# Designs tried in a protein design run: designed miniproteins, single chains, continued (3). Part 1

No score or structure here was measured in a lab: all are predicted.

Each design is a single chain, and the fold is of that chain. pLDDT is the mean over its residues in the fold that is shown.

## One batch from the design tools (miniprotein)

Design m8001
Fold by ESMFold2-Fast:
Structure m8001 (fold): chain A 72 residues (1-72)
Amino acid sequence: MKSAEEIIETIRKDYEKALEEKDTWSVPKEKAEEMIRGAYETFLAIVASISRRLGDEEAEKKAREELEKLLK
């Protein structure tokens, strides 16, 4: 099974790939970027919450650091 850290890293890579491929989508570029960013932000928030409940401090910290990068 994937660790929480591996899941976060996999989703980050999927996020980057989605941003590269957004020009192939049937929606305007700006809307595609908003949807991709919103989905990634929501996923990171869920992972941080679950990791905190499970006592996985490293996974929670990593998810929070990725959220901070998105808000800059």
Scores: mean pLDDT 75

Design m8002
Fold by ESMFold2-Fast:
Structure m8002 (fold): chain A 60 residues (1-60)
Amino acid sequence: MSEEQGEVEFRLKLWRLVEGAAEFALEKMDPNSPVYQQTKKALEEARKEIEELEKELKDL
């Protein structure tokens, strides 16, 4: 495994953890709260980062 591949895989694992935490938090939050909207945005961002990192792994 290259050093670059290892770094991408590690970051991917971290973002997947963030995604899971955000999904879990959203299940407990009031959907009409500002915090819910912020958490939903963070979840969308985490999913976007995961897609890009998976793409990078295929190109390595």
Scores: mean pLDDT 80

Design m8003
Fold by ESMFold2-Fast:
Structure m8003 (fold): chain A 65 residues (1-65)
Amino acid sequence: MEEEINKLSEEIEKLFEKRKDLTVDEFNEIKAEIFEELQEKYSDNDDLNEIKLELAKKLKEKLKK
């Protein structure tokens, strides 16, 4: 799981570099929004690594365009 999170983080960084229309501040805002959505969804204290993995996956999808 940690290795999957690290791999997704690298993919996210590459996607962000390709998104010339996004600033670092806008990227951080998107990340914060996704994190808030996940906190609401995982109110039952699911595994923190699962939350991190889901955050990374959702962030990648947001950057894919």
Scores: mean pLDDT 73

Design m8004
Fold by ESMFold2-Fast:
Structure m8004 (fold): chain A 89 residues (1-89)
Amino acid sequence: PSEREIEAEIAFALARMAYSIAKLSPDASKEDYRRLAEIVERQVRTLEELLGPKDPRVAEAYEMLAELYRLAGDEEKAEEWREKAEEAR
């Protein structure tokens, strides 16, 4: 695969891993969820640049990020990313 494809795969894998950690940690603090959301947000930005906002992997990453901000108690950011996920599908 190309450098760009490898970079996209790594970014998506990292986003999925951070999301999985959050889902396996129901008793984590809101601060912990926010840190995981920030990690996923960084990967989402990379995926947008590499794949464009309409790629199914980007849509999935938007959904993961929205859920993480919801767990962190940031309803405004959660809704923002949920809307982006809907637009990507």
Scores: mean pLDDT 85

Design m8005
Fold by ESMFold2-Fast:
Structure m8005 (fold): chain A 65 residues (1-65)
Amino acid sequence: MTATVIGERMEGNTLIGTIDKGSKDGVKVGDQFVDKNGNVYTVIEVGETTSKVKGLKVGDVLTLL
């Protein structure tokens, strides 16, 4: 599964990215995605069609591990 970061915001001092995959796509809290550089990101919040991940910015493309 490939996900794209469609939104970003700062929550305090933490960058939070929104990916275009959610629970309808089989995403769960604790799932891990990897970017093209091999950085691993953990899902912290899951919505129906979108999820939130720390440290991502708009335009990043991720692959589910």
Scores: mean pLDDT 79

Design m8006
Fold by ESMFold2-Fast:
Structure m8006 (fold): chain A 93 residues (1-93)
Amino acid sequence: EYLKKGLEYLESGDYEKAIEYFEKAIAKDPNNAEAWLNLGLAYLKLGDYEKAIEYFEKAIAIDPNNKDAWYGLGMAYYKQGKEELADEYFLKA
């Protein structure tokens, strides 16, 4: 329910509401890699690249085969101007 509501808000562009619901999902299950991934995506959309990186790293720590989280890391580093590092993460995606 919380994850689903977060995804609905993320898709509609209400990133602040999406974050609230993903945080609630994580409070219920801290090992929910999908919730950490989407929390990172919401912060990426808001331009908070440092938080996006932190939360994508959490998703990868839980599920190292999550290609979307590796892609998200690449995008966050690319947005920070760290292009060589971004390319390394895109190869993992």
Scores: mean pLDDT 88

Design m8007
Fold by ESMFold2-Fast:
Structure m8007 (fold): chain A 48 residues (1-48)
Amino acid sequence: SMKDKEDFELAKKELEKQIENAKKSNTPASQYYLKRIERELKALEKAK
């Protein structure tokens, strides 16, 4: 549906923003968080 497509695009943009922020921190905690978000993004892309 059109709503599902919009929700997908919004979720993808939000995850991309979180990845950018995590990369800027460059701490062990942010690197661990970054790997989790990248996994979430992959799962989201597989779900379409």
Scores: mean pLDDT 74

Design m8008
Fold by ESMFold2-Fast:
Structure m8008 (fold): chain A 71 residues (1-71)
Amino acid sequence: APLTEAEQRAANAIAAAATEATGRHVSELSPEELRAIAEAHRAELMERTGLSEAELDAVVDRLVAGVAAEQ
C-alpha cells in the first residue's frame, strides 16, 4: 500500500536526517543505523507529521524493509 502524505513526509525527513548524520544514502545504512537515527528524531518527527508513535514505528519498519531488500 502507498504511504499517506504524513507517512511520506516522515519517511523523507528520516532519509534526510540519515544522509546528514552519515553522509550516505539510506539504501547504504544498516537497519540498526536507520532505527537509531529515527529514534533520535522521534519527538521532532511526531510534532512535524502529527503521527503517533505506532504510526511512526510502522514508517520506520517499512523503510528498514525497503533498505534490506536493496542490499
Scores: mean pLDDT 75

Design m8010
Fold by ESMFold2-Fast:
Structure m8010 (fold): chain A 62 residues (1-62)
Amino acid sequence: SLDEDIDVGVAKLAASVLYTTNKDKDPKVAEEAKKILDESDTNPKEALKRSLELIKESEKKE
């Protein structure tokens, strides 16, 4: 579906930003973002949701 193409692009962008911004600050967050990136092709909606949740959780942890 058209939505799946958009979801893949958005999920990859969100996960890529998380990976890039956190690889120096929090390697655990970066590692999880990389996993989301890898899975974004197979389940982009879940990947996008996980990326957003990871952002919120990283703020509360440190």
Scores: mean pLDDT 71

Design m8011
Fold by ESMFold2-Fast:
Structure m8011 (fold): chain A 61 residues (1-61)
Amino acid sequence: MEQLAKEAIEVAKRHLEEGLANPDEEGRRHLRQAYLAAQNAYDISPEAKKVLEEARKALEE
């Protein structure tokens, strides 16, 4: 079942949204957590790749 992957993706998306909404240190912490969560799901779901790239770009900028 793909439930584990869905949970990881949901966690990644939640952190990505919080990170993008908060342009402070707490926001960057959320972006890092989004990156890690997406990375854990990367091999399971293609959707995780998009979240990973968005979190990476936000962390670089």
Scores: mean pLDDT 74

Design m8012
Fold by ESMFold2-Fast:
Structure m8012 (fold): chain A 63 residues (1-63)
Amino acid sequence: SSLTEEGEKLFAEGRYAEAARKYLEALKKDPNNERARRNLARLGGVPVSEVPKLTLEDVAPKP
């Protein structure tokens, strides 16, 4: 959880890339860390990882 706390300090200082790294490390250590997940979502907007899962392949099956 110290990684998440460090990430939040970096985020508050505008160091978003470094904050993202800390959140990713926190999630690698504990995937149930909802705080780190939420902070990562704010930084990356999540669309680049979540949106592709809901692409045409999922909604339009192959003939």
Scores: mean pLDDT 65

Design m8013
Fold by ESMFold2-Fast:
Structure m8013 (fold): chain A 72 residues (1-72)
Amino acid sequence: AEELEKKLAELEAKAKAALEAGDYKAAAAYLKEAAEVQKELEIAKNPEKAAELEAQLAAFHAQLDAQAAALE
């Protein structure tokens, strides 16, 4: 169970390193993967909310894609 929490922490650390390096594209990719791991953790705790969490993840991915496209 803690494996997903460790993976989430690693992905957040990679996203932070990418942001510090100015690599917003890589940071967005790591944040998307972190959000997916976070969704798996929340579903494990509250399976009844899986559909809601999946919708939130899809919205988050769309928002990150829009942000990445807006960066110039």
Scores: mean pLDDT 77

Design m8014
Fold by ESMFold2-Fast:
Structure m8014 (fold): chain A 60 residues (1-60)
Amino acid sequence: SLDELEERLKKAIRENDKKELKKVLEEIEKYIREHLGQLNTDDQERLNKLLKKVLEELKK
C-alpha cells in the first residue's frame, strides 16, 4: 500500500539505508505499473512526491 511505502521510505532515510532506498524505488515503480489505469489524482500526487524524495536521497 502507499502508506507502507511512505513508512518504509521514512525509515530508510532515518537509517541512511541506500539499499532499502533502492528497494523502495523499485516497489514504487512496480506499484505504478500494476495500477497504471486505476490511480486517482491523490494517489498520483503521493507517488510523485515519493519518487522525487527517494531519487533526491539516492543522489546524496
Scores: mean pLDDT 82

Design m8015
Fold by ESMFold2-Fast:
Structure m8015 (fold): chain A 55 residues (1-55)
Amino acid sequence: SMDAELFEKAYTAVRGGREASGEIAGVEVDEAKVEAAARRFAQQRDQSQEQSDKF
């Protein structure tokens, strides 16, 4: 199963980004953005391990 910590991190990042950009406070976070961010974090983490293998 996917690491729940990565998903939580993605959710927090998207939420914080909205507040930092001056978007309407209190609006629900877009789940599609959270999912995309979570997938991106998971991919970056996987890439980190692949880089350890070397080309």
Scores: mean pLDDT 59

Design m8016
Fold by ESMFold2-Fast:
Structure m8016 (fold): chain A 60 residues (1-60)
Amino acid sequence: GILAVVVEDYTAKTPEELTLKKGDRVEILEVVDEYYVLARNLATGEEGLVPKRYLKPLEL
């Protein structure tokens, strides 16, 4: 998948979402829709939905 960095802290709103801290590295596994991706937190190994606006891709 595509590597991205978390740009702001995000707290999961549902059990399907991922809680992230600014500076966390994630792998984008799948684009779900225009607002969300399925991502894996590389520090914890946890997978879940993340709002795209909280991520900055490291690779094009």
Scores: mean pLDDT 83

Design m8018
Fold by ESMFold2-Fast:
Structure m8018 (fold): chain A 90 residues (1-90)
Amino acid sequence: LSTEEIAERAGRAAREAALAAGASEEAAERVGELVYRAARAFAEGDGLTGARYAEEAIAEARAAGLSDEQAAAVVGAGLLAAAEGLAASA
């Protein structure tokens, strides 16, 4: 998978998980975009930028009314999808 395909899968997984947890479509889209950016940074070897976007995604999910546990699960779902995409590319 390309870096872009991995990032798109991560963002989509996080957006879907946020919607399932009760976030609005607008909030879910913002969380998905941040997880997309995090996954892309991780795939490019920029762990610091990736971690910052992941932290912003958790903060955005919490601002959308999700619990700490739900926010972590939503971002985790996206990053897991990215990790699976990276493993499939090895």
Scores: mean pLDDT 85

Design m8019
Fold by ESMFold2-Fast:
Structure m8019 (fold): chain A 72 residues (1-72)
Amino acid sequence: PIVLPPLDEEEVRLGAKQALALEESEELAKNKEPLEKFKELAEKAEAEVAKLDEAELRALAEELIARALALA
């Protein structure tokens, strides 16, 4: 089982960025989009994560865990 320790906002934000980038990059790859679209996605994910509050960041961290388990 994957368990997250108590995280500060910056640590949760990093996990949220990773979750958003991973999920969306798979959709872009599915559509065979060019690499520049992945760059735009990364910039969007960073902006979205920056505006999330702690509860939303924790929800995304939990999604990252669920995604990792689904891929295993």
Scores: mean pLDDT 64

Design m8020
Fold by ESMFold2-Fast:
Structure m8020 (fold): chain A 105 residues (1-105)
Amino acid sequence: AMPAIPVVLPERVRSLEEALAVFEEALRVTREILETGSREEQREAVELLVSSAASLLALMQAAGADPAVVARIAEEILEAVRLLAAGDYAGALEALERALRIARA
């Protein structure tokens, strides 16, 4: 059975730690979809994950994260968007995993 993806951050999320945990789970679920899903399901999962990454970046900016860290995360998200457009869903996931690693450092 395909798992439900919590890729849209809840409006009530106030903690950056909570947002990071939700995004980490969304990455895990997307990885499973890339292994088991159709090409269409894979594309939709990565598109939703990119949207979630953008929401996380906005929360980090609002929380006063270092502009240099924000810029590095934005570069990885833009790389994921480029790879998604090229049909490289695995590469897009890897870029988003790097974005999470930067955000947690």
Scores: mean pLDDT 81

Design m8021
Fold by ESMFold2-Fast:
Structure m8021 (fold): chain A 103 residues (1-103)
Amino acid sequence: MDEEFDAVIAALRDVASQLPPEVREAADKFIELLEKARKDGFSKETIEQVKAAAKELMRLVEQTEPDPDLRDRVRGIVSRALALLAKAAGLPQEEVMRFLSEL
């Protein structure tokens, strides 16, 4: 699990370096909340904050990034991060699918 979180955070930091400054700030906040969730043992409050940050990140990407391939890469990384978060939190498959559908 930790290795998969480290990999997704590294991928997000890499892709964020190619995004507009406003989107990079949202990506950094998303990463910060993912790391907080890991430290807090995936509390419901922190999970909700991560989900809200993911939605805001995707909203900004869709509004500001003209490259569809770059938008797809960000969406893929965010979806993977949320799936890992849901799995680590012990959420059932239906909740995992709901979590991803809210992006």
Scores: mean pLDDT 79

Design m8022
Fold by ESMFold2-Fast:
Structure m8022 (fold): chain A 91 residues (1-91)
Amino acid sequence: SEKEKLLKKLEELRERVEELLEEVEELDPEDPRAQLAREILERAREAIEELRERIEKGELSELQALTLLLALEGEVYTAERIIRRAREEAE
């Protein structure tokens, strides 16, 4: 079903957020980029759970759910790029 496909993509994004949060823990906690990436990822984790609940309750159209998912993917991608840059400049 379309609902199952959206929930699967959201679960994959949640797993990616958890992976990136583990990567942030390996960075210098005093690095402002580590702090920013953590803040983005923690907000994304909360938003993912909220979106999952709204989808499960049927509160969103498919287009609304997809739009919110794409926005969350963009936020997670931003955090990933910040982490990558912080790691590269530390080498």
Scores: mean pLDDT 87

Design m8023
Fold by ESMFold2-Fast:
Structure m8023 (fold): chain A 99 residues (1-99)
Amino acid sequence: LAEKLRELAEKMYEYAEKLKEKDPLLAKLAKELGELLREAAKLVEEGKLPEEDAKEIVEIGEEVLKALEEYDGSSKYIGVRLLIIGAIETIENIIKKHK
């Protein structure tokens, strides 16, 4: 789980760099999500984040990654932004419960 969360974080940082000229707001959101995913990975390694919560965060990260990949080939602009905002809020709330 921790390794998968780090892989998802790295992909979020890659999308942030790719999008920074085209959509600075989406780039900022992707970077923020990447930071949260990296924090979740650290909490998993420290034994502070339960497996069920870690799995939920992975599923959310994978859904966002899929939406970003589809955005590169389509015009799902608003949906991707709202999805990332929702993902950030959900993951922050999960992490907050275990700090």
Scores: mean pLDDT 80

Design m8024
Fold by ESMFold2-Fast:
Structure m8024 (fold): chain A 55 residues (1-55)
Amino acid sequence: MESELEELTERLYEAVRAGDWETARRIAEEIRRRFGPEVADRALDRVGDRLGADL
């Protein structure tokens, strides 16, 4: 059901972890475009919590 958002969030996590900020930015923009800014903010918070860092 929300598998698509979870897949994008996992890809965002991997991009940030790899230091690929260009890809991370594009994925965050994709989440914001498809699910809205509040959902994108929550995805970024989740990635940041996992890494101990903010995007």
Scores: mean pLDDT 76

Design m8025
Fold by ESMFold2-Fast:
Structure m8025 (fold): chain A 67 residues (1-67)
Amino acid sequence: KAERARELLEEGKRLIEEGRKLIAEGKILEGIGLRLRGIGLIVEAYILAKDVDPELAEEAKKVLAEA
């Protein structure tokens, strides 16, 4: 399911970035909520890609390391 894993990775990246911006603006709880949701999507993307798309799995790991 490369298509689904890619969608989850892209959505997770967006949510993490939006959450970071909210935290920087002082909207701490809202920002934390978005970051956690984004991290969850990236983890799901990694699980789906881990054994079938190593390149996508590595990208997911890099995003998680920076989250």
Scores: mean pLDDT 81

Design m8026
Fold by ESMFold2-Fast:
Structure m8026 (fold): chain A 61 residues (1-61)
Amino acid sequence: SSMDKLIEAVKKLLESVAASHSKAQVQAFADSLIRYLREKYGLSDEEIERIREIAEEILAK
């Protein structure tokens, strides 16, 4: 689905950012990206939670 493709793209983007940035910078980027996706794409709370979980998993590494 288009949503699954978006989530996969977000995951890859966050992993790429995490490879060359501090945890604080990755967190700030993830927060901004989540806000942007909610406002621009109208993502549901459930979809936002899925993205937040991905960001938390990446930051835990």
Scores: mean pLDDT 80

Design m8027
Fold by ESMFold2-Fast:
Structure m8027 (fold): chain A 69 residues (1-69)
Amino acid sequence: SAAEALEHFRKALEAARAGDSKATREHFAKVAALLSGEARRRVEDLVVRAATGAPVEEVLEEARPIFEA
């Protein structure tokens, strides 16, 4: 579901900011499994934005319509 995907995405973003590469990969893998090509690329771009300083909460809200599409 979109809510489940967003929860895993939040955990992936929080783990990435904490430097926990294992947790980041595990949570992101669950997110990627729920998305098809274009949607997956958009979510990958959002991870890059978070890595370059965007707040996790803002990135998560931008991801919401992608998972609900």
Scores: mean pLDDT 77

Design m8028
Fold by ESMFold2-Fast:
Structure m8028 (fold): chain A 59 residues (1-59)
Amino acid sequence: MTAEELAKLAEEGRGKEAFELALKLSEEDIRRLVEEAQRAGNSLAAAVAGEALKVKLEE
């Protein structure tokens, strides 16, 4: 999964699906997605991946 794919799902109103897909990834993969999204300036992908990372850290 890429930050661009995550952003596209969120833009289509499929933010819940994007979030659930991100939650299936490892903590390391989610951190990578957050960094890539921030570097690309993709606020939607950064928000979705960041929220998924928070959930993973609380588990």
Scores: mean pLDDT 79

Design m8029
Fold by ESMFold2-Fast:
Structure m8029 (fold): chain A 74 residues (1-74)
Amino acid sequence: SPLEREAEAFIEDMLGAVEYAAANPGLSPEEVRALAAGIRAEAARLLPTLSPEMQARLRATLAEVEARVAELLA
């Protein structure tokens, strides 16, 4: 479905954004928080529209992203 393709693209974008942040230690805490806020907002928008399987995958990826963001802000 279009929403599942959007969710798959978003998962790839989330992982890419976190890898970008990890590779750029000069990013300010404000920039990292803004990135995380954008990811959370988009995940919240997509999540209720997805199949249970895709919801599980998105939630798992979001948990990994949140853990990585917490490390970057430590």
Scores: mean pLDDT 83

Design m8030
Fold by ESMFold2-Fast:
Structure m8030 (fold): chain A 94 residues (1-94)
Amino acid sequence: SLEEARRLLQEALDLFYKASEAARNGKIDEAIKLAKQAYELVEESARLAGDLFRDAARIVKKVYELAEKSEDPEEVEIALTFGAMAVAVALRAL
């Protein structure tokens, strides 16, 4: 349902904020774990809402993959910011 998709996106946005906080505190492994959880929620939201969130799911997946491969905490923080932005835009489209 669209309401369930919206709930999942709201949870994903919260996870990105928590991931950004973890990254700022030097907890990069925790930040990447939280970003992966956010990606999984966005992907499930896209499955429920069809094509409406396909672009958001693609962006969030790229963000988590880039964060996981990065050796620079600042790059992880920047990637997480773009992930949160993609989810926020998807929420406003609902």
Scores: mean pLDDT 80

Design m8031
Fold by ESMFold2-Fast:
Structure m8031 (fold): chain A 65 residues (1-65)
Amino acid sequence: SARERAILRLLRERVALSVREIAEELGLSQPTVSRHLRRLEARGLVAYDARSRRWRLTPAGVRAL
């Protein structure tokens, strides 16, 4: 989707971002961003780092762009 592609592009440019930071950058609600990130994670395109509480692109996510 266009929203999923926007999240992947943002994470490519910014390296690692929290749900709040992604929501602020894209003008979306945090629940909307969380739902999209969960779908992208299920597809292996993003990964959550519990230590930093931030999301990052996987190598598969980079290749999908």
Scores: mean pLDDT 87

Design m8032
Fold by ESMFold2-Fast:
Structure m8032 (fold): chain A 58 residues (1-58)
Amino acid sequence: AVDEALALAREGAEAARAGDYARAVELFTKASQLAEEAGYRGLAAMLREAAAHVRAQA
């Protein structure tokens, strides 16, 4: 559900701020999948991009 996607996205952002980039990538990727399944394609694309950016910076 979108609420679960948003919760995972918040956890991903917190992990990234803490420097745990591996966890941030996992959380953003999972959030993106849930957003896609809920029909929020724009949010899903944004979360995939966030995961890619974190992965590139780690």
Scores: mean pLDDT 81

Design m8033
Fold by ESMFold2-Fast:
Structure m8033 (fold): chain A 56 residues (1-56)
Amino acid sequence: MKEDIQELVEAIRNNDLEKAREIAKKLGLPEVDDITLENRRKLGEAIAKLVEEKKK
């Protein structure tokens, strides 16, 4: 689970929509839809918050 979340964060940072969607679906997170640069940043922040909460 921790590795999947970390991989999702990296996929979002790299604008890898395919990979991000696959991992997000597995984790039950919001799907990555047509991410623009702005949306990628927003999703990255949301995912980072989830990672911080789960790791604490």
Scores: mean pLDDT 65

Design m8034
Fold by ESMFold2-Fast:
Structure m8034 (fold): chain A 66 residues (1-66)
Amino acid sequence: MEFLVRTDLPVTARIGLVLRLMGVPGVEVERVGDREFIVRTTLSPAEAERLAADLRSVPGVEVTEL
């Protein structure tokens, strides 16, 4: 499952988010812009949906399923 993640977070919060995502087994993060990332997962559909929900709960973060 793949998500496009857009952030309007400060640099420190953006770095923290990316590092947190990169620490999850089965998650790959690709930078496509300064404030945009593609998140690719080999997680189960339920785990991927939970990850997307957790990301959407962060103010200044938008998640679009690809």
Scores: mean pLDDT 79

Design m8035
Fold by ESMFold2-Fast:
Structure m8035 (fold): chain A 68 residues (1-68)
Amino acid sequence: GPLSAAQQAEVRALLRAAGLSDAEIDAILRLLNSTDSAAVREAMARMAPHLSAAQLARVEALVVRSHL
């Protein structure tokens, strides 16, 4: 399911700290809020060069939690 407002704020803060533009962040969040697993995988791939392994694992945990 879609990320909560708090989860979106956490992802937005991580990406902003990594130097992404608001337009890039909005595009990634749209993909993460998709019901299509391929879109979620694309969002993770787009974030991978900008985030640490620990930050990527945190985003993955937030996405998995949205399906509980």
Scores: mean pLDDT 80

Design m8036
Fold by ESMFold2-Fast:
Structure m8036 (fold): chain A 59 residues (1-59)
Amino acid sequence: MAEEALRSALEHARRLVEEGEVEQAVEALRTVARHMESQGHTEAAEELRREARRIEEEA
């Protein structure tokens, strides 16, 4: 469940980056990360935040 949501969020963010919507990709990842953390999926939330930071730093 958590792994599936994590993969889906990462895939969606990658599509947004391909479209040039970097800010939307970062925001989407941070939104999903907060939701995952609220459900106790701390590791998945950290993974999403790391990816959001990576995208933001590369832009």
Scores: mean pLDDT 80

Design m8037
Fold by ESMFold2-Fast:
Structure m8037 (fold): chain A 67 residues (1-67)
Amino acid sequence: SALAAKAAQLGGRERAVLLMLGRGLSQAEIGELLGISPSTVSRHIRRIMRKLDLADRAQLAAFARAL
């Protein structure tokens, strides 16, 4: 699918964050699971949004759920 093809452009950590967002995990839960700070998760989310040309976190969450 076009969504999966776009997600394939992401780095491994970015893809891990995206998949966890698609499963409904919060920024804090993702940080706990990956052993990184919530601030680092936020930086990954911003980078993912820029790479996927998504305007806001709601669009990112919808994209992640569609994977």
Scores: mean pLDDT 81

Design m8038
Fold by ESMFold2-Fast:
Structure m8038 (fold): chain A 62 residues (1-62)
Amino acid sequence: SDDEKLEELAQRAREAIEKAKKGGSREEALEVLKEALKEQAKILGTPDESEELAEAILEEIL
């Protein structure tokens, strides 16, 4: 169940990134990535680094 939820969150993140690449809002993609990463951190029991990670991902993918 957790593995399936993690894959769903990863898919949402990929879709947000692809939408941004195709002329969508970077701000919208950032918010989607932050929420997905925050939920992932809760599942994995890791520190919430969602904002820093989301911004880093978008910078690398430009």
Scores: mean pLDDT 79

Design m8039
Fold by ESMFold2-Fast:
Structure m8039 (fold): chain A 87 residues (1-87)
Amino acid sequence: EDEELAKKGLEKLKELLEALDNEDLEKAFKKLEELIKLESELNKKEYSEEEKEELRKTLEELLEKAKEAKKKGEKVKTFADVSALME
């Protein structure tokens, strides 16, 4: 069960990264919501609407940073690249 949920999470994460690479914020938000649901099920943690909204805002900031990085000739395609932009 946990292994299957983790695999689904990895698939959704790849879809999220592809959406961010394509600058598709709407699709990225949808994939983020799916990931939040999977993480909640895996860790029995329930996210509040405020926490979900903060995650969406963080994703918007990441997308803006990814766009700026692409303009500078940098490529953002992996979770590690996206995570580095948050720091």
Scores: mean pLDDT 64

